# Ledger of designs, part 107: designed miniproteins, single chains, continued (3)

Each design is a single chain, and the fold is of that chain. pLDDT is the mean over its residues in the fold that is shown.

## One batch from the design tools (miniprotein)

Design m11968
Fold by ESMFold2-Fast:
Structure m11968 (fold): chain A 63 residues (1-63)
Amino acid sequence: SLTESRALILAFLTAIEALKEGLSEEQALERAIKKVMETFGLSEDKAREIAEKGLEEAKNVLK
């Protein structure tokens, strides 16, 4: 969906920013979950699913 696509982009960008700040993968994930929940009103479970995908894409780009 359009909402899921936007949430994934936000999660990816949030994870990139957190990792560049020197945060751990765990901290980057939690920041992305919170950001997605606050911005799109998604449940924690759905936000976590999207944030995990965003973090993996962020890790691929930064390696």
Scores: mean pLDDT 88

Design m11969
Fold by ESMFold2-Fast:
Structure m11969 (fold): chain A 67 residues (1-67)
Amino acid sequence: SAVERFVREVMAKRGGEVTEEEIARAEAEVRALLADEEALEELRSAELDNPDSQYLRDLVLEVIEAV
């Protein structure tokens, strides 16, 4: 899924070893935050390194740090 892809890429860039359980929890939190269908469609089309998706990248990072 696009959410899982973003979570994995953000966690990989953060460094360290990440468990599948931590990825699953972060994905669930991001999905809860992005419950709006429009936001999910934007995430599916976004590229992590695209400047236009920087706010989504920052949002995912913030959620990951909160879990």
Scores: mean pLDDT 64

Design m11970
Fold by ESMFold2-Fast:
Structure m11970 (fold): chain A 83 residues (1-83)
Amino acid sequence: MSEKEIEAEVAAALARMAVAVARLTKNPGREDVELLARAGDLAERAGELETAIEAYREAARVAERIGDREAARELRERAERLE
């Protein structure tokens, strides 16, 4: 396994963990949106597009729950661009 392959696997694992934690959080806030968006960015850069899409979608869901419609729209648009 090359360093790039290890980096991709780690990025995907971290993004999946962030999504799982967010789904278990009763009162997610703006920090959770930022962490999920960054997890999506890391997965996207690593070429793990399905994981990036899931992270962005979860970030958008959290953004809607906290009333940040602009962030929710941007994050959904980001996920749609990767589909």
Scores: mean pLDDT 80

Design m11972
Fold by ESMFold2-Fast:
Structure m11972 (fold): chain A 61 residues (1-61)
Amino acid sequence: MASNDELGELAALTVRLYAEGKSEEEILEAIEKWLEEKGFSEEDKEEALRVVRFALARLKA
């Protein structure tokens, strides 16, 4: 299960990659790699990717 600290790191990483001009595909790939490195379950990975997609949609709007 993702900790609050890990969710905060996920949000910070997403914003940083977006600010660096990475594409949505590049950001999602980097996030998936980070989640696997942290040992997230499949359910937690799906939840995290949903949050990332929502955050990216808001940043682009």
Scores: mean pLDDT 77

Design m11973
Fold by ESMFold2-Fast:
Parts: C-alpha cells; sequence; structure tokens
Structure m11973 (fold): chain A 68 residues (1-68)
C-alpha cells in the first residue's frame, strides 16, 4: 500500500503539519508513488539534510500552485 508506506516515511521525517499537507497534495495529484520514491531516495542514498530541505522547498512551491 503506497499511501501507508508514504505516511510512515513522512511520520518519521516530517512534522505532523507538513505530513498532512503532503498527503493532501498526493491525493489531489495522484503523486503518492512519486513522493514515496523521492523520500526513499533521500533516506537510502543521501541521509543529507540539505537534500531534504531542497525537496521540501520544491514541494511547497508545487503545493501552492495546486491549492486552487
Amino acid sequence: DVKKELEKILEEIETPDRRKKLLEFAEKTGSYELLLELYKNIINNTGDREELEKLREELAKKMEELEK
């Protein structure tokens, strides 16, 4: 279950507020698999807070564009 796997990853990495917004974004755009892949790549390949912050900034901009 892609949604449950994404929820678990976001619970570990993100604040509850950001987790909720990201899950709502994924629901609206159908982007559960894409978000899961992006977060798994950060966890498995980087472990780098800089890469996580960049992803957060890009996702925040995309969510703002789709909030209509």
Scores: mean pLDDT 74

Design m11974
Fold by ESMFold2-Fast:
Structure m11974 (fold): chain A 81 residues (1-81)
Amino acid sequence: MELAKKLLEEAKELLEEGKRALEEGDYEEAKKKFEEAKRLAEELKELSIRSGATEYLPVAEKLIEEAEEGLKKVEEALKKK
């Protein structure tokens, strides 16, 4: 599955970039990276279900969870009051 491999690799790269931006305090950049990673991971999950590529389901769900966790941390930092 060429598309699944591409989505997996891109989502992982975006997650790592988001984590780096978050650690450096670049919250707006981190948010953009985590949002993109989440969308690609959700696409991977949908593709995995449709194509029966069950090996990609656990990793796609992990990527979605990590992206959502990153987004929560960014939102907390941006909406500090």
Scores: mean pLDDT 82

Design m11975
Fold by ESMFold2-Fast:
Structure m11975 (fold): chain A 92 residues (1-92)
Amino acid sequence: AEAYYNLGNVLLTQGKLDEAVEAYKKAIELKPDFAEAYNNLGYVLLLQGKLDEAVEAYQKALEIAEANNASPEKIAIIQANLDKAKELQEKA
């Protein structure tokens, strides 16, 4: 799971958004409770203008992070990303 997550991060830094999406999806397939992979998937989808899909990915990241008692700081970051994605969705 982490190897595909790290691959997704590298592909994202290279601007290879479609390849980054596939790498994060593979990370999630191997580890369905991977909040960080859902959060980064949401970010890539947001960059692609796929606002509905980005919101869904961030909502799942938040659900997993809260269920796994993630730090308040981590939850706040995911919540802020979700709020921004929803704001863009409402303006579209």
Scores: mean pLDDT 84

Design m11976
Fold by ESMFold2-Fast:
Structure m11976 (fold): chain A 96 residues (1-96)
Amino acid sequence: IDEAEIWLALGLMALSVGDYETAVKALSEAIKLLKDPKLKARALLYLGEALLGLEKYEEAIEKLKEAIELAEEAGDEETKKRAEELLKEAEKKLKE
């Protein structure tokens, strides 16, 4: 386990308990360190989810679009589909 994976694990744990502020910090650090596009796409997806929890819809949209592009490049259809679902939710929330 490298430093990037530790940050990713911390971010996922924080996200699972609704600590969106810690999740954003940990996932942002993971993304800076991650070189594997598939893991980076997943980290961007989870960052978008955490930003949605903080009601930072514009930032969530940005990160989710990055997750979609990178997931498509990496061939991760599951991450791409989930990111597209969350993107649609974020766009709907901005309209509210």
Scores: mean pLDDT 87

Design m11977
Fold by ESMFold2-Fast:
Structure m11977 (fold): chain A 90 residues (1-90)
Amino acid sequence: KVQELAEEALRLLKEVAPSGSITFQMRRLEELLKRGGSVEELLELVERAIEDLEVWRRLFSKLSPETAERLEEAIERLREIKEELEKLLE
């Protein structure tokens, strides 16, 4: 279900939100949840969130390994959501 995947993605982003770009993506996910956006829109947001979190994970690897590990776990969960969304587009 698209709404469940969007809710899970939003929950993950709220847990790790270390930057403004991630906050922006959270807001877009909230809007999608309100209006019932498309699978394509959600997939695009999840892909961008993964890219942004990867940048932050690399930066935090040197400064805070614990934060980097939490970011990596969130990225893995978002990749699982991405795979589910891709299956819905088949």
Scores: mean pLDDT 76

Design m11978
Fold by ESMFold2-Fast:
Structure m11978 (fold): chain A 66 residues (1-66)
Amino acid sequence: RSAESLLGAIEGAVAAYEAGRISKEDLRVALLDVRRQAETLPEADRERVLAAIREAYERFGLELPE
């Protein structure tokens, strides 16, 4: 896995939620899974992924996991 693949996963989950294909809780769970996968990335790449997750959480009114 890479930062780009994880960013793509975030984008895909957000798109699915916006299209009504998944629930808000499904989106939250998907973003938490991506966050867990980001733990093995170098610091700069991890921060890019975490920033995208935080943006999605703020945009959709989700509770941040930290």
Scores: mean pLDDT 77

Design m11979
Fold by ESMFold2-Fast:
Structure m11979 (fold): chain A 60 residues (1-60)
Amino acid sequence: MEARLREAEELFKEGLRAMKEGDYEKALELFDRAVSLLPEDSILRAMALIARGVVLIIQK
């Protein structure tokens, strides 16, 4: 279980980096992967969903 949490945390960090670099497509993929590894009650999952929503707004 810790392995999934660490993988999701790494994906979330890479997603934030992709956002900073302007690679919104990559950021969305990374956040979606992080979400898929985490249970519904995870704070990290909620943060990844919020970040994904922010990217979608920025793209418009």
Scores: mean pLDDT 81

Design m11980
Fold by ESMFold2-Fast:
Structure m11980 (fold): chain A 84 residues (1-84)
Amino acid sequence: DDEKVERLREFLQQVKAYVESLPEKTVKVEDLLKGVVELLKPTPEELELFRSLLDDADVNKDGVVDKQRLISLLDTVLSLLTPP
């Protein structure tokens, strides 16, 4: 369980770095999913978590997310995955 949490934390840190590297202020959900799959080759569990975060970041339900909002959500989830 702890090892699984650490892997999720490392994945989310890599996702955050990828998102921060993007020049655009807003990004399509499908483009983010494609980029993460191609660059990070996530496990099914990691990909499911990322899809959930993208749904939460897509406030307008238009398939587009604000980069800063997504980074903020990633930071929140990373803080929750910190070891006791």
Scores: mean pLDDT 79

Design m11981
Fold by ESMFold2-Fast:
Structure m11981 (fold): chain A 68 residues (1-68)
Amino acid sequence: SNGGEAAARAAVGEARRLGEESGDEETAKQYIEEAEKVAELARSGELSPEEGVKKAEEVGRRAYEALK
């Protein structure tokens, strides 16, 4: 189990929810793809679990700023 991957998956879910609520599916898709990439890099070990968490939090924050 990888905490960075879990955080990135949470960011994917949140970006999807924000996209649905705002109606801006194109912007949401961008952040979903970024968060999924973070999950992949954390799972592969290219990012440490701690780095994965930090990057997932950054993606989530930017998605919230763009879609709220």
Scores: mean pLDDT 83

Design m11982
Fold by ESMFold2-Fast:
Structure m11982 (fold): chain A 92 residues (1-92)
Amino acid sequence: IQELFDAKNYEEAKKKLEEEIAKRDTPSADTYVRLAEAYLRLGKYDEAIKWAEKALEIDPNNAWAYNVLARAYELKGDFEKAEEYRKKGEEI
């Protein structure tokens, strides 16, 4: 029951974050990480990876972005990449 309300909330969060990115000349790494997390929670792992990588282009020391990458790869069954990104996030 909770899952249906959560999915709707993440879709709305995703839309608002994408609109914020479109309106700003320089979006923050935090905005990209939040968008990646919203995609992750919606089960859209490839999109989550894309936006987390964008966050790292802005802030290479963003531990939250590495955490999202690790979780996305783990949920896709790529345990080797998941472990690699988890270790990188822990080194920060």
Scores: mean pLDDT 77

Design m11983
Fold by ESMFold2-Fast:
Structure m11983 (fold): chain A 94 residues (1-94)
Amino acid sequence: SELLGAGKYEEAIAVYEEEIKKDPNNATAWNLLGVAYYKMGDYEKAIEYFEKAIEIDPNNIISWLNLAKVYRAMGDYEKAEKYEKKAEEIAEKA
């Protein structure tokens, strides 16, 4: 991504890392780090950061859906379905 003008994921990562340094409980910043790494194809880091966002805010539907999306991209449909169902359960309680 660093060699591409499109996406600017390196710049986005730097911004979110600074936000997390200021507030480590910013679930949104952890989720956005996960999205940036997912777009770069680093699924291991994407999962780690989405799991961190969920640890901070277990009701964050978008982070559960993003975990499901990564597992689908990896071909792990069982985990993808599990996390999609979790997102649905949270949405039904809102």
Scores: mean pLDDT 84

Design m11984
Fold by ESMFold2-Fast:
Structure m11984 (fold): chain A 62 residues (1-62)
Amino acid sequence: SVEERIRKAGFELGPGDLTTKTVIVELDGKLYQVRAPRTTPIELVARRIRSVGGRFVKVGQI
């Protein structure tokens, strides 16, 4: 499932909160909101998402 793939990348589906940022990713042609720790560099987020067959699109706000 998409949720399992995002979890394998080390993240959770959904918008960011006080300790996480919202990132937009594409999996199987669809866009999803993923929460990543605020301290995690964008390059690392993009690399981990690519490892599960996805693509980093942009950072959004919580």
Scores: mean pLDDT 83

Design m11985
Fold by ESMFold2-Fast:
Structure m11985 (fold): chain A 80 residues (1-80)
Amino acid sequence: MTEEEKLKKRKEIDKLFSEALYAYNQGRYEEAIKLFEKAVELAKEIGDEETLKSAYRMLADVYEKLGQKEKAEEYRKKAE
């Protein structure tokens, strides 16, 4: 993967985080999950562990809001 491709994916991750946080603040938790899951995929592709951990923490928070305690705990563990 080129540095140009990595930069493009980082900008896409930033946009996904902004859109996911907007959905989260609107109570659209299922939409927020889909957006953060896309961010996880991109973070894995570019090898950005810090961004990956941030996305996992956000997924844990969203699953907690949905009352899905087991999934929330799974993502908290992945964020360590």
Scores: mean pLDDT 86

Design m11986
Fold by ESMFold2-Fast:
Structure m11986 (fold): chain A 55 residues (1-55)
Amino acid sequence: SINDLLKKLEKYSDLIEEISNKHTDKEKIYEAIVKAIPELTEEEKELLKEHLNSS
């Protein structure tokens, strides 16, 4: 669910911030986050992609 995704993103918030600062391309940010958080389900990967596109 989105709430489970948000909890995982919060757990890795420092790493995600570092990734976002290194990349300007949303697709590169998405790929780097997915690689960094192997715990993400396929549903959570889809939700993450939508979240980044909405930001």
Scores: mean pLDDT 77

Design m11987
Fold by ESMFold2-Fast:
Structure m11987 (fold): chain A 68 residues (1-68)
Amino acid sequence: MAVPPEGKVEAHGYLEESGIEVALTENVGVLAGETKEAREKAKEGLELSGTEYEETEASGKPALKVKK
């Protein structure tokens, strides 16, 4: 259930490097973007890191829930 430290940090770093704002939740890594493009970039970053994820919402905004 916890996101691996390296995977979590890598996904966050990748999105910041791409100029995408992200928010991480302690229980699960949730990557939120203000636009659809930001969400698509987040998906690609998670796939590159080999991190499991699923689509969700955070505070009514598009987000990706990162697992393990």
Scores: mean pLDDT 51

Design m11988
Fold by ESMFold2-Fast:
Structure m11988 (fold): chain A 85 residues (1-85)
Amino acid sequence: FTITDRQRDFISEIARRSHDMGRFPSRQEVYDIGDRLGVSRSTADQIYDIISDGIDPSRTPSDIQRQTQISRIMMDSLRRNGYTG
């Protein structure tokens, strides 16, 4: 699974928004972020579902890899903006 620079920016913005609100964004709020950054709704849905579902042990290795990559991007975004976990 290859994440584009645009998708990385999208994931980073979701992480920042979550921190700022003290909660995970709604699907509609994620769509609004995607629309601003030029991420398609179908791509936004896929990324939202991966983030919101967490790690499911019944998932395929490729799903776990996608979840791991997305989690890393979110953590990197929070660290770059000076947020502590």
Scores: mean pLDDT 70

Design m11989
Fold by ESMFold2-Fast:
Parts: C-alpha cells; sequence; structure tokens
Structure m11989 (fold): chain A 61 residues (1-61)
C-alpha cells in the first residue's frame, strides 16, 4: 500500500494512538490498523493517503 512520512502535525495527532513520531515512514494500511483496529483495503488506504496529505498530516512517498 502507499507509504507516507508523518509531518510534525501528523505525528502530534497520531502519537497518542500508535506511538508514531515526526518523520516516521509507514504504510497507510499499518497506520489505519493502528488507529482504527481494522486494516484498510488497498482502495481505502489510497483514499486515506490523499486525505492525510490534503490535511498536512503526512507526505505521500
Amino acid sequence: GPLVRLTPKGAEIMARFAGYREGDVVTVQELGEALEGVRPSDEEAERAARELERRGLAEVL
């Protein structure tokens, strides 16, 4: 699935749920599973990657 690098803003929001830090590179599927408890599909992960980038929470690689 798509790889993303967490921005400072993204890491601040996500650290509480998954222990991620600024600059961490993760698959959107792994991030989604950590945050929602369910691993997203490839299509859901692609949509989530675009949403994270739009919100300034991650950079899509």
Scores: mean pLDDT 76

Design m11990
Fold by ESMFold2-Fast:
Structure m11990 (fold): chain A 60 residues (1-60)
Amino acid sequence: GLTKFVSIPEGTKVPVSKFVDKAKELGADSVVITVLNQLQVTGTPEKVDEITEALEKLAA
């Protein structure tokens, strides 16, 4: 699978749990919160690209 890191903006009103839930909903194989307030998302390349696009829209 492919692993990508998605940065969560500091000061966003959207809780980290909402990003995790969205990634899992879209079919991530694994989601881990890092010490730098990033999500480590693992899955197929197609799923990871879909998830990262959705998380970027959520962060906006």
Scores: mean pLDDT 77

Design m11991
Fold by ESMFold2-Fast:
Structure m11991 (fold): chain A 68 residues (1-68)
Amino acid sequence: MSDEERLAALREALAGLREALAAGKVSVEEVRAGLERGLEAARAAGLEEGVALLEEALRALAEEEAAE
């Protein structure tokens, strides 16, 4: 799988997680755990754009939690 294919798959997965969270199908904790695992995998693979994308998603999730 190329970096472009990995990034496309990651963006698609993030969109799906966002929709599932908005629909109440998954918890914030489950989404965070998934994003953290993805971040570790992206760092291990050296996928800099993927790391940035996942860090942004985790920040957005933390901001939503902090607003509660």
Scores: mean pLDDT 78

Design m11992
Fold by ESMFold2-Fast:
Structure m11992 (fold): chain A 101 residues (1-101)
Amino acid sequence: HMSLEEIEKKVRELVDEVYADIRAGKPLEEVLQKAREGLRKIAEDAGLTPEQIERLIALFERGVRELYAAVKAGASDEEIDRLRENLRDTLIGAIRQALKR
């Protein structure tokens, strides 16, 4: 099992990788597939249940779709940074809540 600090680091790294893939012009479905796989691995290593993992992935996919749309629409750096921070914080918060048990 991972420490909470290690989980936070891995989530930040995953969000950064997703953003880099979006910036590299990868198709949405490719970005979502990699995001799903990366988050599933983090959540499994953190000891989340299958039900918690599926809920977390659904939450992440929603945020990734919003970030993708914003980048492709040419949103400001401020808006993109806000979406990235919100996505990271939302995922970390959800994992913390799942582990509170």
Scores: mean pLDDT 86

Design m11993
Fold by ESMFold2-Fast:
Structure m11993 (fold): chain A 76 residues (1-76)
Amino acid sequence: NELFEKVEKLLEELIEKLKNSKGEVDEVQKIMAEFFEELYKLLENESEETKEKVRKFLTEKGPEVQEAVEEALKKA
């Protein structure tokens, strides 16, 4: 599914940005905010069923994102 490929691409970019950050809280918050802004733009015209499927997918990827955030914050 092309939408899920785009969501996965956004997650890859999020993790990469977190790994390349200096780990300052404000920087990490900005990276997270930009991710959700782009995610919501992708979902803007999608059905509620599709939004729920994406939410479930993101929940499954939660541990990977949490690890990247924790590793980034350890740098500061």
Scores: mean pLDDT 81

Design m11994
Fold by ESMFold2-Fast:
Structure m11994 (fold): chain A 81 residues (1-81)
Amino acid sequence: SMEERKAALRELIRLTEEDVSAAKQKAGELAATNPDEQWQKFFQQVQNILGRILELEDSNPELAERLKRTLIEVLELQIEG
């Protein structure tokens, strides 16, 4: 449902702010279990971005933080509709 989707997006935002590794795992679970193909693709892209953030944390922490903030903004826009 739309409400379940919004709840999942809010949880994904919280995890992205608090624990990027947990956010990546959650995005992967949402991609694997979502019955809607467009939302599966969206969560796959989110999982890929979170993976890139994790890779960049040590080598380019400023870029990692910018990607993290951009991802949160994208997720917030999906909630607002």
Scores: mean pLDDT 85

Design m11995
Fold by ESMFold2-Fast:
Structure m11995 (fold): chain A 95 residues (1-95)
Amino acid sequence: MVENVLKLTRDKMVSDNALEALREDLEIAEAAGVKLEVEEVGDKFKVTLLSTPDNSLQGKELTLSPEELRVLIGGEAAGLLVKAGKEVKPRPLEK
């Protein structure tokens, strides 16, 4: 997920700092169990939410600009998804 999204957005990001922030947020989201499918559609991105820890956004499709995608992943919503994911994730190493 992370590398694929970064490859699609690299040329559309305003700065290297924005791209690095997106990378960090995507890695956190992926670790929390968020699964995204991202497709380039002209100058925008079609984002399909395949899985989220709270299941409230599963199957939703969004058409986002590069900046909107960054806000979605790195914003408060992503932080809430990460927090929920840590709470519901199985802990197989605690046996």
Scores: mean pLDDT 58

Design m11996
Fold by ESMFold2-Fast:
Structure m11996 (fold): chain A 81 residues (1-81)
Amino acid sequence: SSSLLRRAEELRRRAEEHLELTRRYNEKANELDEQARKSKDLEERRKLIMQSADYGVLAIHHASLAVSDRREAERLLRELE
């Protein structure tokens, strides 16, 4: 059905968007970790580490959503076979 194909395409596009967000959040987490390593201020270092961890959690969340959307798209495509 054309509606199932459109839904599968929407899910695949959404999965790609989640993967792009995962990459961006991981990049930001790595940048904050590098800043923490260069900081000599204990309070600043602690703050940067916590912010890096927060972005790491966001990356994991979006990676999980991407996997879920991809699997649902594959299931819908199998229903058309």
Scores: mean pLDDT 90

Design m11997
Fold by ESMFold2-Fast:
Structure m11997 (fold): chain A 83 residues (1-83)
Amino acid sequence: MPEELKELAERAIELAEEAGDEELAELVEELLRLAEETKKYDLAEATLFAAIRALEAGDVEGAREVVETGIENIKKGLPLSTG
């Protein structure tokens, strides 16, 4: 797993825990597990960047939606965006 992806995940988990959302922290851990299994590290990294930005803005629900969408995209083998 890339070091940068691990650092982003640690930051996202820290921010989720500070916001009191333990489920979001668990979703970030699942995203990392799926990224390691599928080697879709770029998609996981993009998802974590978006989630961190949402959390820094105080949008915990938006961060959760971003991570859940990223997990589904990895599971389905879908691209993040088709255009």
Scores: mean pLDDT 79

Design m11998
Fold by ESMFold2-Fast:
Structure m11998 (fold): chain A 100 residues (1-100)
Amino acid sequence: MEEEIEREITEALGAMVLSLIKKYPDKKDAENFVKLSEKLLEKDPRSVAAWLALGEALFILGKLEEAREAFERALELAREQGDEIAAAEAEENIKKIEEA
């Protein structure tokens, strides 16, 4: 129950980081967002939002293969959790990498 609250907090923080990445898509900020997303994943490696944030930050840095792996992990977890919106977002980001 405390674990569930900690997971919800981690997911909410991941979603906030993802929102900030979209507002501040600079490479210097992206390096910080990678570090923040990695710290969130240390707390909850099943956080879909943290994997999406990691993928977006890596994409901005031009690390396309690492970004793809992060989005594929987000897609897997989103499907396991029944999060159709997050799954669609991960699929869209994977397509963008394949076209890059």
Scores: mean pLDDT 84

Design m11999
Fold by ESMFold2-Fast:
Structure m11999 (fold): chain A 57 residues (1-57)
Amino acid sequence: SEIEKIEKEIDELIERAVALLRQMRKDPSQREALDREIAELLAKIKELKKELEKLRG
C-alpha cells in the first residue's frame, strides 16, 4: 500500500539523518554542510508525515 511505502521512506530518511548527526559529532569541520543536509531530510520527513495523515483520513 502507499501508506506502507511512505512509512518505509520515513524510516530510511530518519536512519540517514541519525547517521549524519553522528558524523557531525565526529567531524566538526563539516558541521555546516551536514546541518543543511539534515535540515533537508527533516523537511522531507515532515512533508511525508503530512501526506501519511491525509491518507489515513
Scores: mean pLDDT 84

Design m12000
Fold by ESMFold2-Fast:
Structure m12000 (fold): chain A 93 residues (1-93)
Amino acid sequence: SKEAQIAALAAVLKATGAAVLTFADRETALFARGLLEHGFKEPPPEVATRPRFEVVGPTQVRVTVARTEADARLTARAIYALPFPPVGFAAGA
């Protein structure tokens, strides 16, 4: 479910501070990065530090967040609120 995917990504972000998101294609990855950067231009007050989104591969975007419950959960929700969410993710190095 969408909520299970949000919870799983939030857990990785809280534990490690980073994740690599894999998108269906390059255009989707670049569009997602742009939307996420725009959405966090004015982050809510619960977010300790603005999340960082970096293209790290043709279809991969690395997300970096503060290792707090609020930063992890709000960032994971924003990622799965995308029109074309990631097809998978892994812990970021």
Scores: mean pLDDT 83

